# Designed miniproteins, single chains, continued (3), part 32

Each design is a single chain, and the fold is of that chain. pLDDT is the mean over its residues in the fold that is shown.

## One batch from the design tools (miniprotein)

Design m9159
Fold by ESMFold2-Fast:
Structure m9159 (fold): chain A 64 residues (1-64)
Amino acid sequence: SSLLESAKRQAERGDYEGAILSLAVALSVSPESARPHIRAALDAVERGDVEKAVEHLEKAKEAE
């Protein structure tokens, strides 16, 4: 989704606040299959772990 792509770009450029907002919106509109991966990505962003955040975001995109 465009929200997950936005979150990935925001996290990669160090915009953690923007990434968190994009992920929160994505979590509210995504199917149940994607939600665990979005939650994991959100947790990774909150820790500043960009590599793990991107990994979880790719899994979320596959689960949509």
Scores: mean pLDDT 83

Design m9160
Fold by ESMFold2-Fast:
Structure m9160 (fold): chain A 68 residues (1-68)
Amino acid sequence: MNEEAAEELRRRGEELYPLVEEQFGPEVAERVREHFLEGAERILEGADPAEVRHEVVRRSSEVIQEAM
């Protein structure tokens, strides 16, 4: 179910926010959250949940690498 997959992805982004903020600051945390929210929207539009999850993780890792 696309709706359920989108909600799960959005929730994971919210759960990660305080952890990323504590280590890397609010700017990095917001960029990571935005990738999760954009991914959730793409799933709702019919994108494959597994592919979107992989891309969101990759993009989030790139944001964190840039902050290091």
Scores: mean pLDDT 82

Design m9161
Fold by ESMFold2-Fast:
Structure m9161 (fold): chain A 57 residues (1-57)
Amino acid sequence: HMVDVVVAAAEAYRDGRLTEEQLRHIAEQAGVDPEKALELARSGDIDGVRELAEKAV
């Protein structure tokens, strides 16, 4: 599921296990705005990342 993939990527980024470039790439592949996804992930708003991804797909 694309939403779960983007959320998992944001969580991995939060945990220091994924780079900003990797998060942007995963968001782009899922059809999610990469800059908005990164902004929400940087602020720790994982619920916001899920909402963004659900709206995009």
Scores: mean pLDDT 82

Design m9162
Fold by ESMFold2-Fast:
Structure m9162 (fold): chain A 80 residues (1-80)
Amino acid sequence: MSDEEEKEELLEEARRAAQAAADALAAGDVEAAREHNEKAVELIRELGEKFGEEAAKEALAAALAVMRARAEAIEAALAA
C-alpha cells in the first residue's frame, strides 16, 4: 500500500468512526458514541503523526462536517 492509499484509508476510517459516533449519540447510546468518538480522535492523531498536520486537518474537517449534518437534521426536526 502506498502512503497515498494509506492516508486515504485512514481518512475514510476516521470519517466512518465520526459518523458512527454521531449515529450512536442520536440513538441515545452514549457508551457507543464515546467509543466511536475515541476511535475517530485516535485515527486523526495517527494521520497527523504519519502524514502531517494537513492530513489531520482534512480528517477533522470531515468529522466536523458529519457532526454538523447530524446537528442540522436534529435542528430541522425540532424547528418544524
Scores: mean pLDDT 78

Design m9163
Fold by ESMFold2-Fast:
Structure m9163 (fold): chain A 71 residues (1-71)
Amino acid sequence: SDLMEQIERFAKQLEEMGHKELAEEIRKLADEAKEQNNLRALNLVLFGASSAVMGDYEMAEEYIEEAKKIL
């Protein structure tokens, strides 16, 4: 899906920036959201990944934790 492709693009950028563990967490959560057909969780993972790429790690953490709560 287009959302999964966008998340993977951001995850690769995070790996290039040295955030390997964060990239792995994002991929794991995206896979869980897809398996559960949880579109809300998938969008939260996308927002978290995007925020992290932009350097807003506080906002990224909030989105990631919210995704975890609904998975």
Scores: mean pLDDT 88

Design m9164
Fold by ESMFold2-Fast:
Structure m9164 (fold): chain A 72 residues (1-72)
Amino acid sequence: SSALEAGLATVDEEGARLGLPEAVVEAIKANLRALVADGWIKTEEEAKELARRMMRVAANGLEERARQRALA
């Protein structure tokens, strides 16, 4: 699927750019594969946008947890 290929490529690009752990990158890829397989994502643009959004949310979550630990 061109949508899946575009989404997975975007996850790899964003993962490298944001320095996300491999386990987080693989979890997001697994979720993206499931959403494409179930027909929730139909276009390359939808796949790329969702991939960017999921990677950003993961990065923000890791940063927030690190901040909270620094305050504890």
Scores: mean pLDDT 85

Design m9165
Fold by ESMFold2-Fast:
Structure m9165 (fold): chain A 72 residues (1-72)
Amino acid sequence: MAEIEELTERAVELAVKGAREEGKKEGLSEEEIEELAEEAAERARGLVEQAKDSPELLERLRETLDREEALL
């Protein structure tokens, strides 16, 4: 249970951070950046929800998050 919640929080944090950094580099407005961040967060939550019933997808998600965090 707690593991799924933790993965969701990590995925949302990375997605939001990535969207904000990408939008800022592209010269988008603050409003557009926040819209991208919101969409990224919703997508991340949806992916975790779909993956939670599959051990293989959960493991892949964890590996992806670990890889992305290591690059920060």
Scores: mean pLDDT 78

Design m9166
Fold by ESMFold2-Fast:
Structure m9166 (fold): chain A 91 residues (1-91)
Amino acid sequence: SERARKLILKAIALILDAIGLILEAKMLLEKGIGKKKVEEAIKLAEEAIELAKKALELVDKGDLEGAEKAIEEAEKKLEKARELLKEAEKE
């Protein structure tokens, strides 16, 4: 279904965005900037990846509502991770 394809693409995009955030965060850690906030941002981004992977599994099982909820949770975690990373850069 088109709904399933759209959810798969969203989940993949979230995984890629989270990987990019983790790479940026690791660069800040090497510079000693905002260590606690950067480490929390990495943890949230890793949790977002696991939720996006769960969404892909739920789509495969035909649970499109469950997949949408998992994607929504992943998006919220990644948004918080990005916010923490921006705050860390200002320290």
Scores: mean pLDDT 89

Design m9167
Fold by ESMFold2-Fast:
Structure m9167 (fold): chain A 60 residues (1-60)
Amino acid sequence: AALSEAERVETLNEASREITDALAKKDVQGLKAALERMKKAAPEHRESLDRVEQKYVEKL
């Protein structure tokens, strides 16, 4: 389903904070959840976000 621009921006801001927290805590599951939320809000960046997820999951 499509998000409004305001909802999309809010979701991206929330996911960005969750990614920062997950990286600080080395929380792989939290990182995956936050990145998945970003992919849903910004599907045009899916490939880049998938690459980031794979890279960090392998290193953590």
Scores: mean pLDDT 76

Design m9168
Fold by ESMFold2-Fast:
Structure m9168 (fold): chain A 57 residues (1-57)
Amino acid sequence: SIEEKIKEAMEAAKNGDVEKAIEILKEINDPRALPAAQRILRLYPSEELRELVEELK
């Protein structure tokens, strides 16, 4: 489910695997992932995450 994938992305980010978190969030491609993407962006600022947050709006 989308919610399980969001949890996987958050767990990857928590473990420092930001690239994996970004990949999972891109696969979801659903506005439900927006809060998670914004939280990860706040902790690990990157161009790719900024673009992803904009796309998920």
Scores: mean pLDDT 83

Design m9169
Fold by ESMFold2-Fast:
Structure m9169 (fold): chain A 51 residues (1-51)
Amino acid sequence: MKSKEEVIEELKKKYPELPESVIRAIVDATGYDLEKALELAERYLEAQKAA
């Protein structure tokens, strides 16, 4: 598995709209799993766009 910092960097590259604090929370919640973190980040952005 990638380190926590590497997963955070990947999320920052794919979802630059997300604040770093939100990215960190997503990564922690998904146990540093990049695939799960990407899915959760996408759902979060969809919720933000709906609000």
Scores: mean pLDDT 77

Design m9170
Fold by ESMFold2-Fast:
Structure m9170 (fold): chain A 83 residues (1-83)
Amino acid sequence: MLKEKAEEVKKRAERNQQIFDEAIQDTRDLARSRVAAHPEKAAEYQAQADRDIARMQQLRDEFVKKANEEIKKLEEEYEKLKS
């Protein structure tokens, strides 16, 4: 069970990371498209995208850190049960 729980946490973390990575990439692509369409607003679009990306990266990093801590704890508990 503990090994299976660690695998479930890993799969959930991978899915969440993919969702954040896709959202970050979409934000970059959208900003680039907007800059191409309206270069006079490039600084505004870039600043807004940079803020949104920074927030998403922070949230992604927090979720990854928490998932890694949970996985490590589960793996340590599993190794203790093997002994």
Scores: mean pLDDT 82

Design m9171
Fold by ESMFold2-Fast:
Structure m9171 (fold): chain A 74 residues (1-74)
Amino acid sequence: MENFKEALESFEKDFKGLKKLYEEGKVSKEDAIEGLKRGLEGLDQLEKVAPEELHPRIEKLKKEIEEELKKLEK
């Protein structure tokens, strides 16, 4: 059984890490955008199979990533 909660926690950690790396100038804007887009794709796949109780956390993280993408793509 895949642990959907651990998968979600990994996405949350990756998002925070990517934001920090970008803010510190350790990754390019292009690499940050690509990482965020991959995160959204992964979360879309996770949401299709994850239990209902995790959907609010997945939706919240997707919104945070979408907001960050909008800031970077301006």
Scores: mean pLDDT 82

Design m9172
Fold by ESMFold2-Fast:
Order: sequence, then structure tokens, then C-alpha cells
Structure m9172 (fold): chain A 84 residues (1-84)
Amino acid sequence: SALREAAEHARRAAEAAERGDYETAREHLIEAAGAAASAPDREAGERVRELAFEALRAIDEGAPGEEVARLAREAAEVAAEAAA
């Protein structure tokens, strides 16, 4: 499902951010947002997209990796719970 795909990408983004790999984190956050946009559950999809975009903004503003990872993990949790 779209939300399961979003959860996987958001999880990989968090892992990348934790190791300081912001290029890989960005790629996975964009994929998570894209997958969430196609979700039939609009409320969950919108929340996942908001969190993914907040994480992308955090990267652009030079936020610590732990903050980026926190937002990405929250996106993954929301997506996984909604897909259950």
C-alpha cells in the first residue's frame, strides 16, 4: 500500500539522517511524501507529507541529524499505524 511504502522510505530517511547522510535522507523523504500523496487515507497521507516536508526543511536549515531523524521516524510511525 502507499502508506506502507511511505513508512519504509521515512524509516530509511531516519537511518540516513542518524548517520549524517543527508543526501540519502532527502531522497527517501521525497519518496515518502510522494507515496503518502497517493494514499486513499487523505488525513494520514497529509500528516505524513507534512512531517516529511518538515524534515526536508530541517535539513535545508542545517538542523541536527537527531531532529531530522525524529521527524522522519514520526512520519514512519504515522504511516505504519494508518496502514495497519
Scores: mean pLDDT 88

Design m9173
Fold by ESMFold2-Fast:
Structure m9173 (fold): chain A 92 residues (1-92)
Amino acid sequence: KAEKALEYAKKAAKYAVKAGEAGGREGAAAGAGAAIAAIGAAAGAKYGLDAETAGEGAAKAAEAAGRAGGEEGGEYGKKAAEYAKKAAEAGK
């Protein structure tokens, strides 16, 4: 159901923001962008858009944001990417 995709996207957004915060001000902006992408993936699934491609994009953005935050940011980025992929799968 679309509700599960949105729930996973919300969790992806939460971890993407935490990943960005570990990278300072610039990392925070990147994390926010990844969070928006994750939410967009879930919305896309609801409207019959290519949720799989959107989820992959969100996951890559979250991983990139995490790398800017060092080890702590990397762990949060990985969690954000995992939830973004789950959002895409729930949208199938």
Scores: mean pLDDT 64

Design m9174
Fold by ESMFold2-Fast:
Structure m9174 (fold): chain A 69 residues (1-69)
Amino acid sequence: MEELLERAERAAEELLREAEESDDPTRRELLVGVALALLAMVAGIAKNEGDEEALRRARERLEELERRV
């Protein structure tokens, strides 16, 4: 679970960076949406596996990214 969360965090950060560099509002919105969706899916997997720590961490990361956008 930790490896999956770390990979999702890195992918989300890369997508947000691409969104910030994009001059296309539609592309920016979609990239932000995909980044948030990745962390939401990891939170869903953690919940399904009963990993309360990973679930809490994934939700915390979602809140942090939502504050940035």
Scores: mean pLDDT 79

Design m9175
Fold by ESMFold2-Fast:
Structure m9175 (fold): chain A 75 residues (1-75)
Amino acid sequence: MKEELEKLYEEVKEESYKLATELLKAGHSIREVIEKVMKLAEQKAEKYSRETDVPKELAERAARLGAAEGLAKAL
């Protein structure tokens, strides 16, 4: 459980950083970047919860934290 949540957090953090960096370079507003990054986090959490035994609430929390960290690093 703990290792699975850490893996989800790291994956979403890396993907969010890459996505945010690309969107900012393409001239998207910070608001649009946040919206797209948070949607990615939600989709990843839902898929992870469905494919593993991890509770949805914990998956969502880990994914949102990863997304926030990735976005902060891109800014």
Scores: mean pLDDT 83

Design m9176
Fold by ESMFold2-Fast:
Structure m9176 (fold): chain A 66 residues (1-66)
Amino acid sequence: SSEARQLRDQVVQLVYEAFRLLQKGSPSDLEQAEKLFEQAVELARQLGADADSLRISLDDLRRSLS
């Protein structure tokens, strides 16, 4: 459906922005990247999509921030 495609595109955009923030690397950028990954995981869950790769990326980021 068009709705599923829009959610998928939104997930991709959130992940792209999160990676841009990771490349910038300031503490505030890393915190914002974590929030974007959390949003991407939640949208992927709503879509019923496999969120495992996004969860792994989020877990890796959280470990680096801890």
Scores: mean pLDDT 77

Design m9177
Fold by ESMFold2-Fast:
Structure m9177 (fold): chain A 63 residues (1-63)
Amino acid sequence: SMEERERLLEELEREVTRLILEGRIDAAIALLQKKAAEVAETDPELAAELRRMIASLERLAEL
């Protein structure tokens, strides 16, 4: 459901933010990649959103 998706995204955003603040951008990307793969078949819209987040973080990780 939309509410379940929103809660999952909020939880992921908290964990991703924590990892970024710790300087662990690669770990944040890996977490998002794992979650995108897990939901790819059941929620392709959520998987696409997570892939967009990954792309943004990959740009930030570039020197």
Scores: mean pLDDT 82

Design m9178
Fold by ESMFold2-Fast:
Structure m9178 (fold): chain A 85 residues (1-85)
Amino acid sequence: MEEKEKAKEEVEKLIERAMELAEEAKRLLRENPDDPEARLEAEILFALARMGLSVARKAAEKLGLEEAKEKAEKAIEELDKLEEE
């Protein structure tokens, strides 16, 4: 049972970190709209966020962490929305 709690914490930390990267990317684009370097950094941050959420979702699926899986799936949807804005 403690092992599942640790796994849940790690998955949730991955989701949190990925969303922080996505928010940072959005902030860079907002504050530096005409800077091509900032746009490249934002693209890298979005790619890292997407990768992190994908890993978190797969880990949650494998471990049977249904709530964490749903949270990761919702975060992926939010990330897609942030990238398109």
Scores: mean pLDDT 82

Design m9179
Fold by ESMFold2-Fast:
Structure m9179 (fold): chain A 89 residues (1-89)
Amino acid sequence: MSVAEARELLAQLEAELPQVRREAERLLREGRLEEARKLAEQLRAEAERLRRLAEELEAEDPALAERLRRLAEELERLAEEIEERLREL
């Protein structure tokens, strides 16, 4: 992935994040526990991909790498929040 492609991906994911948070809240509120669990799994997978991408781009664009790591942390935090709420039922 090029720096330009990574910037485009980051912008798309940052723009989608508020909508993803709202969907997580909706799924939990409606008791769609399997769908909420799948969403948490997807968020963890994306966070891992973003961290790997940040490592790859660190030398070329350290500012972009830092932004990718911050987004990965937000996605992982959201996944953890979903998983905690699923345990409380």
Scores: mean pLDDT 86

Design m9180
Fold by ESMFold2-Fast:
Structure m9180 (fold): chain A 66 residues (1-66)
Amino acid sequence: SLKEKAEKAFKEGKYEEAVKLYEEALKTASKEEQIELLRRAAVAYRKAGDYKKAAEYYKKAEELLS
C-alpha cells in the first residue's frame, strides 16, 4: 500500500519521498485515515527540517477531529 511505501521511505531517511507517498494516500483516504496520514506527514516534514509544513499538517489533523 501507499502507507507501507511511505513508512519504508521514512525508515530509510527519505522524508521528502515519504511525505509525497502520504499525500498520495490522502487522496483516497477516509476521514479517520486522513487524520492518521496527516499526522504521519507532519512527522516526516519535521524530520526533513520543514517545521512550517509540519505545523500546518498537524493543524489539518486537529481540524478534522473538531
Scores: mean pLDDT 83

Design m9181
Fold by ESMFold2-Fast:
Structure m9181 (fold): chain A 72 residues (1-72)
Amino acid sequence: SVAELVEEAKRALEEGDTRKFATLATAAALEASLYSKEVQELILEAMRAADEGDYEKALELLERAAELARET
């Protein structure tokens, strides 16, 4: 599910595995694009925050995406 992919991406980022994070976040965004534009946008914003080195913001956005994905 999108929520599971987002949670795995969040764990990868927390562990410093940026490559695994990018792969999982991309998969989650693609899956979310079929069900929820809002969830997709949160994941894409998290990816941009991580690219900018703002990991705190990225993790916060991923948490919001995971919670919203569980509701959809």
Scores: mean pLDDT 85

Design m9182
Fold by ESMFold2-Fast:
Structure m9182 (fold): chain A 80 residues (1-80)
Amino acid sequence: MKKELEEQLKKARELAKVNPEVAADQFFGLGKRAFKEKDYETAAKAYEEALKLKPSEEARKLLAEAYEKLGDLEKAEKAR
Protein backbone atom coordinates (compact mmCIF):
# COMPACT_ATOMS: atom_id res chain seq x y z
CA MET A 1 0.00 0.00 0.00
CA LYS A 2 2.72 2.57 0.86
CA LYS A 3 4.50 1.92 -2.46
CA GLU A 4 1.20 2.51 -4.31
CA LEU A 5 0.71 5.81 -2.45
CA GLU A 6 4.23 7.00 -3.39
CA GLU A 7 3.56 5.99 -7.03
CA GLN A 8 0.28 7.94 -7.00
CA LEU A 9 2.10 10.95 -5.50
CA LYS A 10 4.60 10.79 -8.38
CA LYS A 11 1.76 10.74 -10.93
CA ALA A 12 0.06 13.68 -9.20
CA ARG A 13 3.32 15.68 -9.34
CA GLU A 14 3.50 15.10 -13.11
CA LEU A 15 -0.16 16.10 -13.46
CA ALA A 16 0.57 19.32 -11.52
CA LYS A 17 2.75 20.49 -14.44
CA VAL A 18 -0.27 20.47 -16.82
CA ASN A 19 -3.30 20.76 -14.51
CA PRO A 20 -2.42 22.02 -11.00
CA GLU A 21 -6.07 22.29 -9.85
CA VAL A 22 -6.83 18.62 -10.61
CA ALA A 23 -3.44 17.62 -9.18
CA ALA A 24 -4.25 19.48 -5.93
CA ASP A 25 -7.49 17.48 -5.61
CA GLN A 26 -5.57 14.24 -6.25
CA PHE A 27 -2.92 15.11 -3.63
CA PHE A 28 -5.69 15.91 -1.12
CA GLY A 29 -7.39 12.56 -1.79
CA LEU A 30 -4.07 10.70 -1.49
CA GLY A 31 -3.40 12.49 1.81
CA LYS A 32 -6.77 11.36 3.19
CA ARG A 33 -6.11 7.80 2.04
CA ALA A 34 -2.62 7.74 3.58
CA PHE A 35 -4.01 9.18 6.84
CA LYS A 36 -6.69 6.46 6.96
CA GLU A 37 -3.94 3.83 6.46
CA LYS A 38 -1.97 5.50 9.32
CA ASP A 39 0.82 6.45 6.90
CA TYR A 40 1.08 9.94 8.40
CA GLU A 41 4.39 10.73 6.70
CA THR A 42 2.88 10.19 3.22
CA ALA A 43 -0.33 11.99 4.29
CA ALA A 44 1.71 15.06 5.35
CA LYS A 45 3.64 15.03 2.04
CA ALA A 46 0.41 14.80 0.02
CA TYR A 47 -1.29 17.61 1.96
CA GLU A 48 1.83 19.83 1.61
CA GLU A 49 1.82 19.29 -2.17
CA ALA A 50 -1.93 20.01 -2.37
CA LEU A 51 -1.52 23.26 -0.41
CA LYS A 52 1.31 24.42 -2.70
CA LEU A 53 -1.09 24.16 -5.66
CA LYS A 54 -4.40 25.27 -4.07
CA PRO A 55 -5.10 26.94 -0.69
CA SER A 56 -7.51 24.95 1.50
CA GLU A 57 -8.44 25.37 5.17
CA GLU A 58 -9.45 21.69 5.31
CA ALA A 59 -6.07 20.58 3.93
CA ARG A 60 -4.23 22.83 6.44
CA LYS A 61 -6.16 21.31 9.35
CA LEU A 62 -5.52 17.77 8.11
CA LEU A 63 -1.83 18.56 7.54
CA ALA A 64 -1.62 19.85 11.14
CA GLU A 65 -3.29 16.64 12.37
CA ALA A 66 -0.83 14.51 10.35
CA TYR A 67 2.11 16.40 11.89
CA GLU A 68 0.61 15.87 15.37
CA LYS A 69 0.41 12.12 14.68
CA LEU A 70 4.10 12.24 13.67
CA GLY A 71 4.96 14.09 16.92
CA ASP A 72 5.98 17.29 15.12
CA LEU A 73 3.95 19.75 17.18
CA GLU A 74 5.82 22.83 15.89
CA LYS A 75 5.00 22.02 12.24
CA ALA A 76 1.43 21.17 13.25
CA GLU A 77 0.99 24.60 14.89
CA LYS A 78 2.47 26.45 11.89
CA ALA A 79 0.19 24.57 9.45
CA ARG A 80 -2.97 25.92 11.16
Scores: mean pLDDT 79

Design m9183
Fold by ESMFold2-Fast:
Structure m9183 (fold): chain A 67 residues (1-67)
Amino acid sequence: MAAERAATAATVAEVLAGQAPELSLAELEALARAAARAIGDLYGLSPAETAALEAELVATARAAHAA
C-alpha cells in the first residue's frame, strides 16, 4: 500500500513536471489537486494525508512553472 502510493505520487509528480511547458500554472495546479484527491480516495488516506499530498503536488507544479 505505502510503496504503491509513493510510486503513484512520484509518477504523477514526473507527469506534472513534464507537462509544465504545455499547461498553464492554473491547469497544473488543478491537475495536481485532482491527482492528490484521486490517490487519497484510492488508497484510503486520511484527510490530513490527502491534504499533505495535495500540498506536495501543488508545490511541484509551482516549482516546475516558476523556474
Scores: mean pLDDT 75

Design m9184
Fold by ESMFold2-Fast:
Structure m9184 (fold): chain A 62 residues (1-62)
Amino acid sequence: MKLIAVTSKDYTAKSPDELTLKKGDKVLIEEILDSKWVRARLLSTGEEGIIPTSVLGKAGPA
């Protein structure tokens, strides 16, 4: 089951593999890579990339 999470804070991509996010954005969690990083899709744009788990707020079923 895939999860949708709401971002808890703004995040600016540090590399081309990362997503830039605004607080309150909804992301689909595609894959949990480790305790610090997930692969996600930003629902408003369809962009995919990695983001730190620390920027994720509440999560629920997709």
Scores: mean pLDDT 80

Design m9185
Fold by ESMFold2-Fast:
Structure m9185 (fold): chain A 72 residues (1-72)
Amino acid sequence: MEAELAELGRRAEEALSRLSEEQRRELEEFARRLAEEARPAILEALRAGDLERARALYLELLREVVRKAEEL
């Protein structure tokens, strides 16, 4: 998990450093929409004490945002 998060963070920093302000705004809107869609499932996992599931859902969200940043 930690090594994967570190790699995603590195990729995110590289992608973000190349984005214009307009592209960053598009990425923020995309991330906001994904977070809204994922929020109920993540909160349910957290309330159930299923930290593994919550972590997996959060990681999936991060991967999708990083992928979008790389596409911009």
Scores: mean pLDDT 81

Design m9186
Fold by ESMFold2-Fast:
Structure m9186 (fold): chain A 92 residues (1-92)
Amino acid sequence: SAEEKMREFLREMGEKELETKEKVEKLEKEGKYKEAIEVLEKTKKWIEEEGKKIEKYLKEKGDERGAEMVEKLTEKKLKEIDEKIKKLKEKE
């Protein structure tokens, strides 16, 4: 159960990253920086909300190590998104 929930979250995270990257790259090429930022902000919110849900679930199941791994991965992904948003804001 805990392993399945973590695998599902990691799969969804990967799919969300790829979809977001493709949308942002297309919008950047079109000079639509504000729209690209909105896409990144939406992905950021999804990662924060779903990451917290999975972290809580893993802690409730006694998987403290799994919860820490999800927390660290979520922190890393959010930092990458924030850095990308900062770069796009400099181009507007």
Scores: mean pLDDT 87

Design m9187
Fold by ESMFold2-Fast:
Structure m9187 (fold): chain A 59 residues (1-59)
Amino acid sequence: EEEELRELIKKAIELHIKEYNLKKLDEKELEDFINALLEQAKELDIESTKEELKKFIEE
């Protein structure tokens, strides 16, 4: 469950970086950002967050 959410967050971050032509994050920066977003998602409905991320990735 948490691993699936991590993968979705990672893909969303990578898409956002590509779309806005932002500087690529290094491995540590990416992991820290994923962990911060994971903690936020745990305070919200995890299932709703997964669905929103999937929709964002599919678009």
Scores: mean pLDDT 72

Design m9188
Fold by ESMFold2-Fast:
Structure m9188 (fold): chain A 60 residues (1-60)
Amino acid sequence: SPELEQAVEELRELLREIGKKFNLPEDLVDQIFADAEERIETLEEAKFMIERVKDALENV
């Protein structure tokens, strides 16, 4: 669905921000995203992961 595709793209952008904030290798960030994308089957699952990443960005 378009909403799921948009949520997956938002997750990718948030993981890029995490990578920049913590100086993670780009390859590691890409692997984390690939693993997350493989596990996301529904919009609710994508939104759940987005919330987890947002919490990590704000609370560290």
Scores: mean pLDDT 79

Design m9189
Fold by ESMFold2-Fast:
Order: C-alpha cells, then sequence, then structure tokens
Structure m9189 (fold): chain A 95 residues (1-95)
C-alpha cells in the first residue's frame, strides 16, 4: 500500500539519520565544539520525523534520551526510533 511504502521510506531515512546521530554523539563527546551543534541538529531531525509518524510524546522522549545520555543514550534513542517505525509499519501492513 502507499502508506506502507511511505513508512518504509521513513524507516530507511531514520536508519541513516540514526547512524549519523550516533557518530556525531561519539565525536561530540571526544572532540566537542562544532560536533555538539551538529549532533543536536541530527537528533532534532530524527525526533521530528518520529514525532510526525508516532506522535510528539515519543519525539520528546527520543530527543531527551539522546541529549541527556550522550553516546550510549543516542544509541538507545536510535534503537527506540527504529523500533517505533518498525512497529508502525507492521501495524499498517496488517491492516
Amino acid sequence: SGAAAQLQTALDAIRQLADNAVELAEKSEKEGGKYREKFEAAVRTLADIVGAIVGPEEAERIYKLALEGGYEGTKKASDRAIQLLEQKLAEVEAA
């Protein structure tokens, strides 16, 4: 269906954004500076896309988990974002 295809595209985008956010989180912890701003922007983009699909409460949770948790928190936030989109895709495909 069109909805499943759109969610698959969003999931593929989220996987790439998640990988980038995790890399930037690691660089931010080790090098700081410009990587901190890029990290925060990447996490915001990730959270905004998730929020558009599953709602603002999950977006806020992902954003907070990444910003407060550093590298490990960003890995958990990324896993959460992917899991939420996979669940939504399965739900749409089952309908």
Scores: mean pLDDT 85

Design m9190
Fold by ESMFold2-Fast:
Structure m9190 (fold): chain A 64 residues (1-64)
Amino acid sequence: SKERKLAIVDASIAVLEGGIYFLEEVIKRARERGDEELVKKLEKELEAEKEELEELKREKEELE
């Protein structure tokens, strides 16, 4: 059902937002330690996760 799909998408958005927050915290700590290689790697991961979040938000809008 549409209601079930919305619930799953909403839960997925919430989990992904939490994951993005965690990644941003790890990147901050890596910068403080001067680990430039880790920062670059995690910034790429963060960009991918943010793109996935925008895609899920579009899916939610199409279901509403």
Scores: mean pLDDT 88

Design m9191
Fold by ESMFold2-Fast:
Structure m9191 (fold): chain A 70 residues (1-70)
Amino acid sequence: MPPEAELSEEVRRISKEIGEELRRIGEGVEEALKGRQAGKEGNKEEAEKLLKKAEELGLKLSEEEKEKIL
């Protein structure tokens, strides 16, 4: 098997991993934005649930940012 096949496999694997991470980060950001919108609408319960989901997806929010959303 030519060495280029192994390099192609490595690049494909890395690209898939990056794609999955970007997708998860995007989902986390989207949930955080929905939480912020719910907080502005006075729906603190919904905002808390959406922030919890964003944190589960790996988005780190500071305590100050959470207060601004809630």
Scores: mean pLDDT 69

Design m9192
Fold by ESMFold2-Fast:
Structure m9192 (fold): chain A 57 residues (1-57)
Amino acid sequence: MEEELRRLAEEIRRILAELGIAASEESIENLARDIYTKGIPVETVRKVLANVAADPA
């Protein structure tokens, strides 16, 4: 459980860095916990973040 949350936070941090999105450690941890609780695949998160970066409305 804790290892999965930690690894998820690391993946999110990496994705945000690749997309050039600045985020606080707190935001990354909160997002990781939300994703884990909802059972959202990391690949889905990456696609959503990439779409937001490409078309920020």
Scores: mean pLDDT 74

Design m9193
Fold by ESMFold2-Fast:
Structure m9193 (fold): chain A 73 residues (1-73)
Amino acid sequence: KVEELIELANKYKELSQKYKKMADAARKTAEDMLRYDPSAQEAVDRVRKLAEKYEKMADEYSELANKLLEQAK
């Protein structure tokens, strides 16, 4: 049913936005860490890698949502 595809797509859009916000928050945390302690490079790199993982998940969910919306046409 078209309604089921749209509902699932909206759910994936919400997950995509959630992970994007988590990635943005992680990057802000990394910037703050480096600002307060310029020698915290290793810890900053770890947080940045976490942000990259969240961005990848956001992108994957966004792609899934778009595919479902295309099928709903």
Scores: mean pLDDT 84

Design m9194
Fold by ESMFold2-Fast:
Structure m9194 (fold): chain A 80 residues (1-80)
Amino acid sequence: MSEVDRLEAEASLYTMAGTIAEKMGDNEEAAKHYEEAAKKLREAAELAEKKGTEEDKQLAEELRKEAEELEKKAKELKEK
């Protein structure tokens, strides 16, 4: 896999862990996992942008948008 693909896979694993924690009622752990997933997506976006093609730049913007959604979810969980 590309490095971007690996970072997206890691983000997926953190998102899964967050979903499990949320289902168990552990909002603090869920928020932590979603924040880690967002970090991985931002790292993937930075790497994609460095490739320099128009498609890679668009991918980077999509990955940042996904990171923002996860960050929003984490904030909501911290607020109860």
Scores: mean pLDDT 84

Design m9195
Fold by ESMFold2-Fast:
Structure m9195 (fold): chain A 67 residues (1-67)
Amino acid sequence: MMDKVLEEAGKLLDSYGVSEEEKKEILEHLRKYLEELLAKGVPEEVARKAVLAMAESLAEGILRNKA
């Protein structure tokens, strides 16, 4: 499950033009976020959606900050 969610998030970041270095840091953050949600008892499907929504939000923020 984690690998699939992070792969989907990675593809999303690629579509926004996020650099490989930024992508690596974001995916590490998202992995920790996913683990925290699961540790708190959030259902796996809900946790996946939350992680993907966060990936999209972070990608939009990076895009806005690019020259």
Scores: mean pLDDT 78

Design m9196
Fold by ESMFold2-Fast:
Structure m9196 (fold): chain A 75 residues (1-75)
Amino acid sequence: MDPLIEELLEKAKKLLEKGIKEKNLELLEKALEVLEELRKLIETRTPPSKEKEEWLEEIEELEKEIEEAKKKIEE
C-alpha cells in the first residue's frame, strides 16, 4: 500500500472521530480538507486498480459520515 495515502486516510479518520466525540465543526472541516487532498492525490498519481477503487470508496464513506456529523451539530 502507499504509505502516504494510508497516513492521510488515518489522519482523516482520527479527525472525524475526535470531531464527532467533541461535536467540533472545525475538526470535521479539517477532516474534509484531508480527504479532499487525499482524493486529488489518488486521482492524479494512482493508476486504475482495485486498491484505488477501495480507497475512493472509503473516502466517499468518510465524507458521508462527516456531512452527517456536521448536520447533527448544526441542527
Scores: mean pLDDT 79

Design m9197
Fold by ESMFold2-Fast:
Structure m9197 (fold): chain A 56 residues (1-56)
Amino acid sequence: SAADEVRAALTPAQQARLGEMGGVSPDEAVRLVADAAARRGTLAEVIAGLRELFAE
């Protein structure tokens, strides 16, 4: 699923930070981001953007 692809792209710590940014749980943040990206056909672009956002 799209949510599984987003989870696989991020560490548990990065998933937690995503949840904090959205004011939701890590699992809910991953699901919301994945669902939005899948509906727009931008899943690969969103995953790349998240990797860049969490890069050191």
Scores: mean pLDDT 81

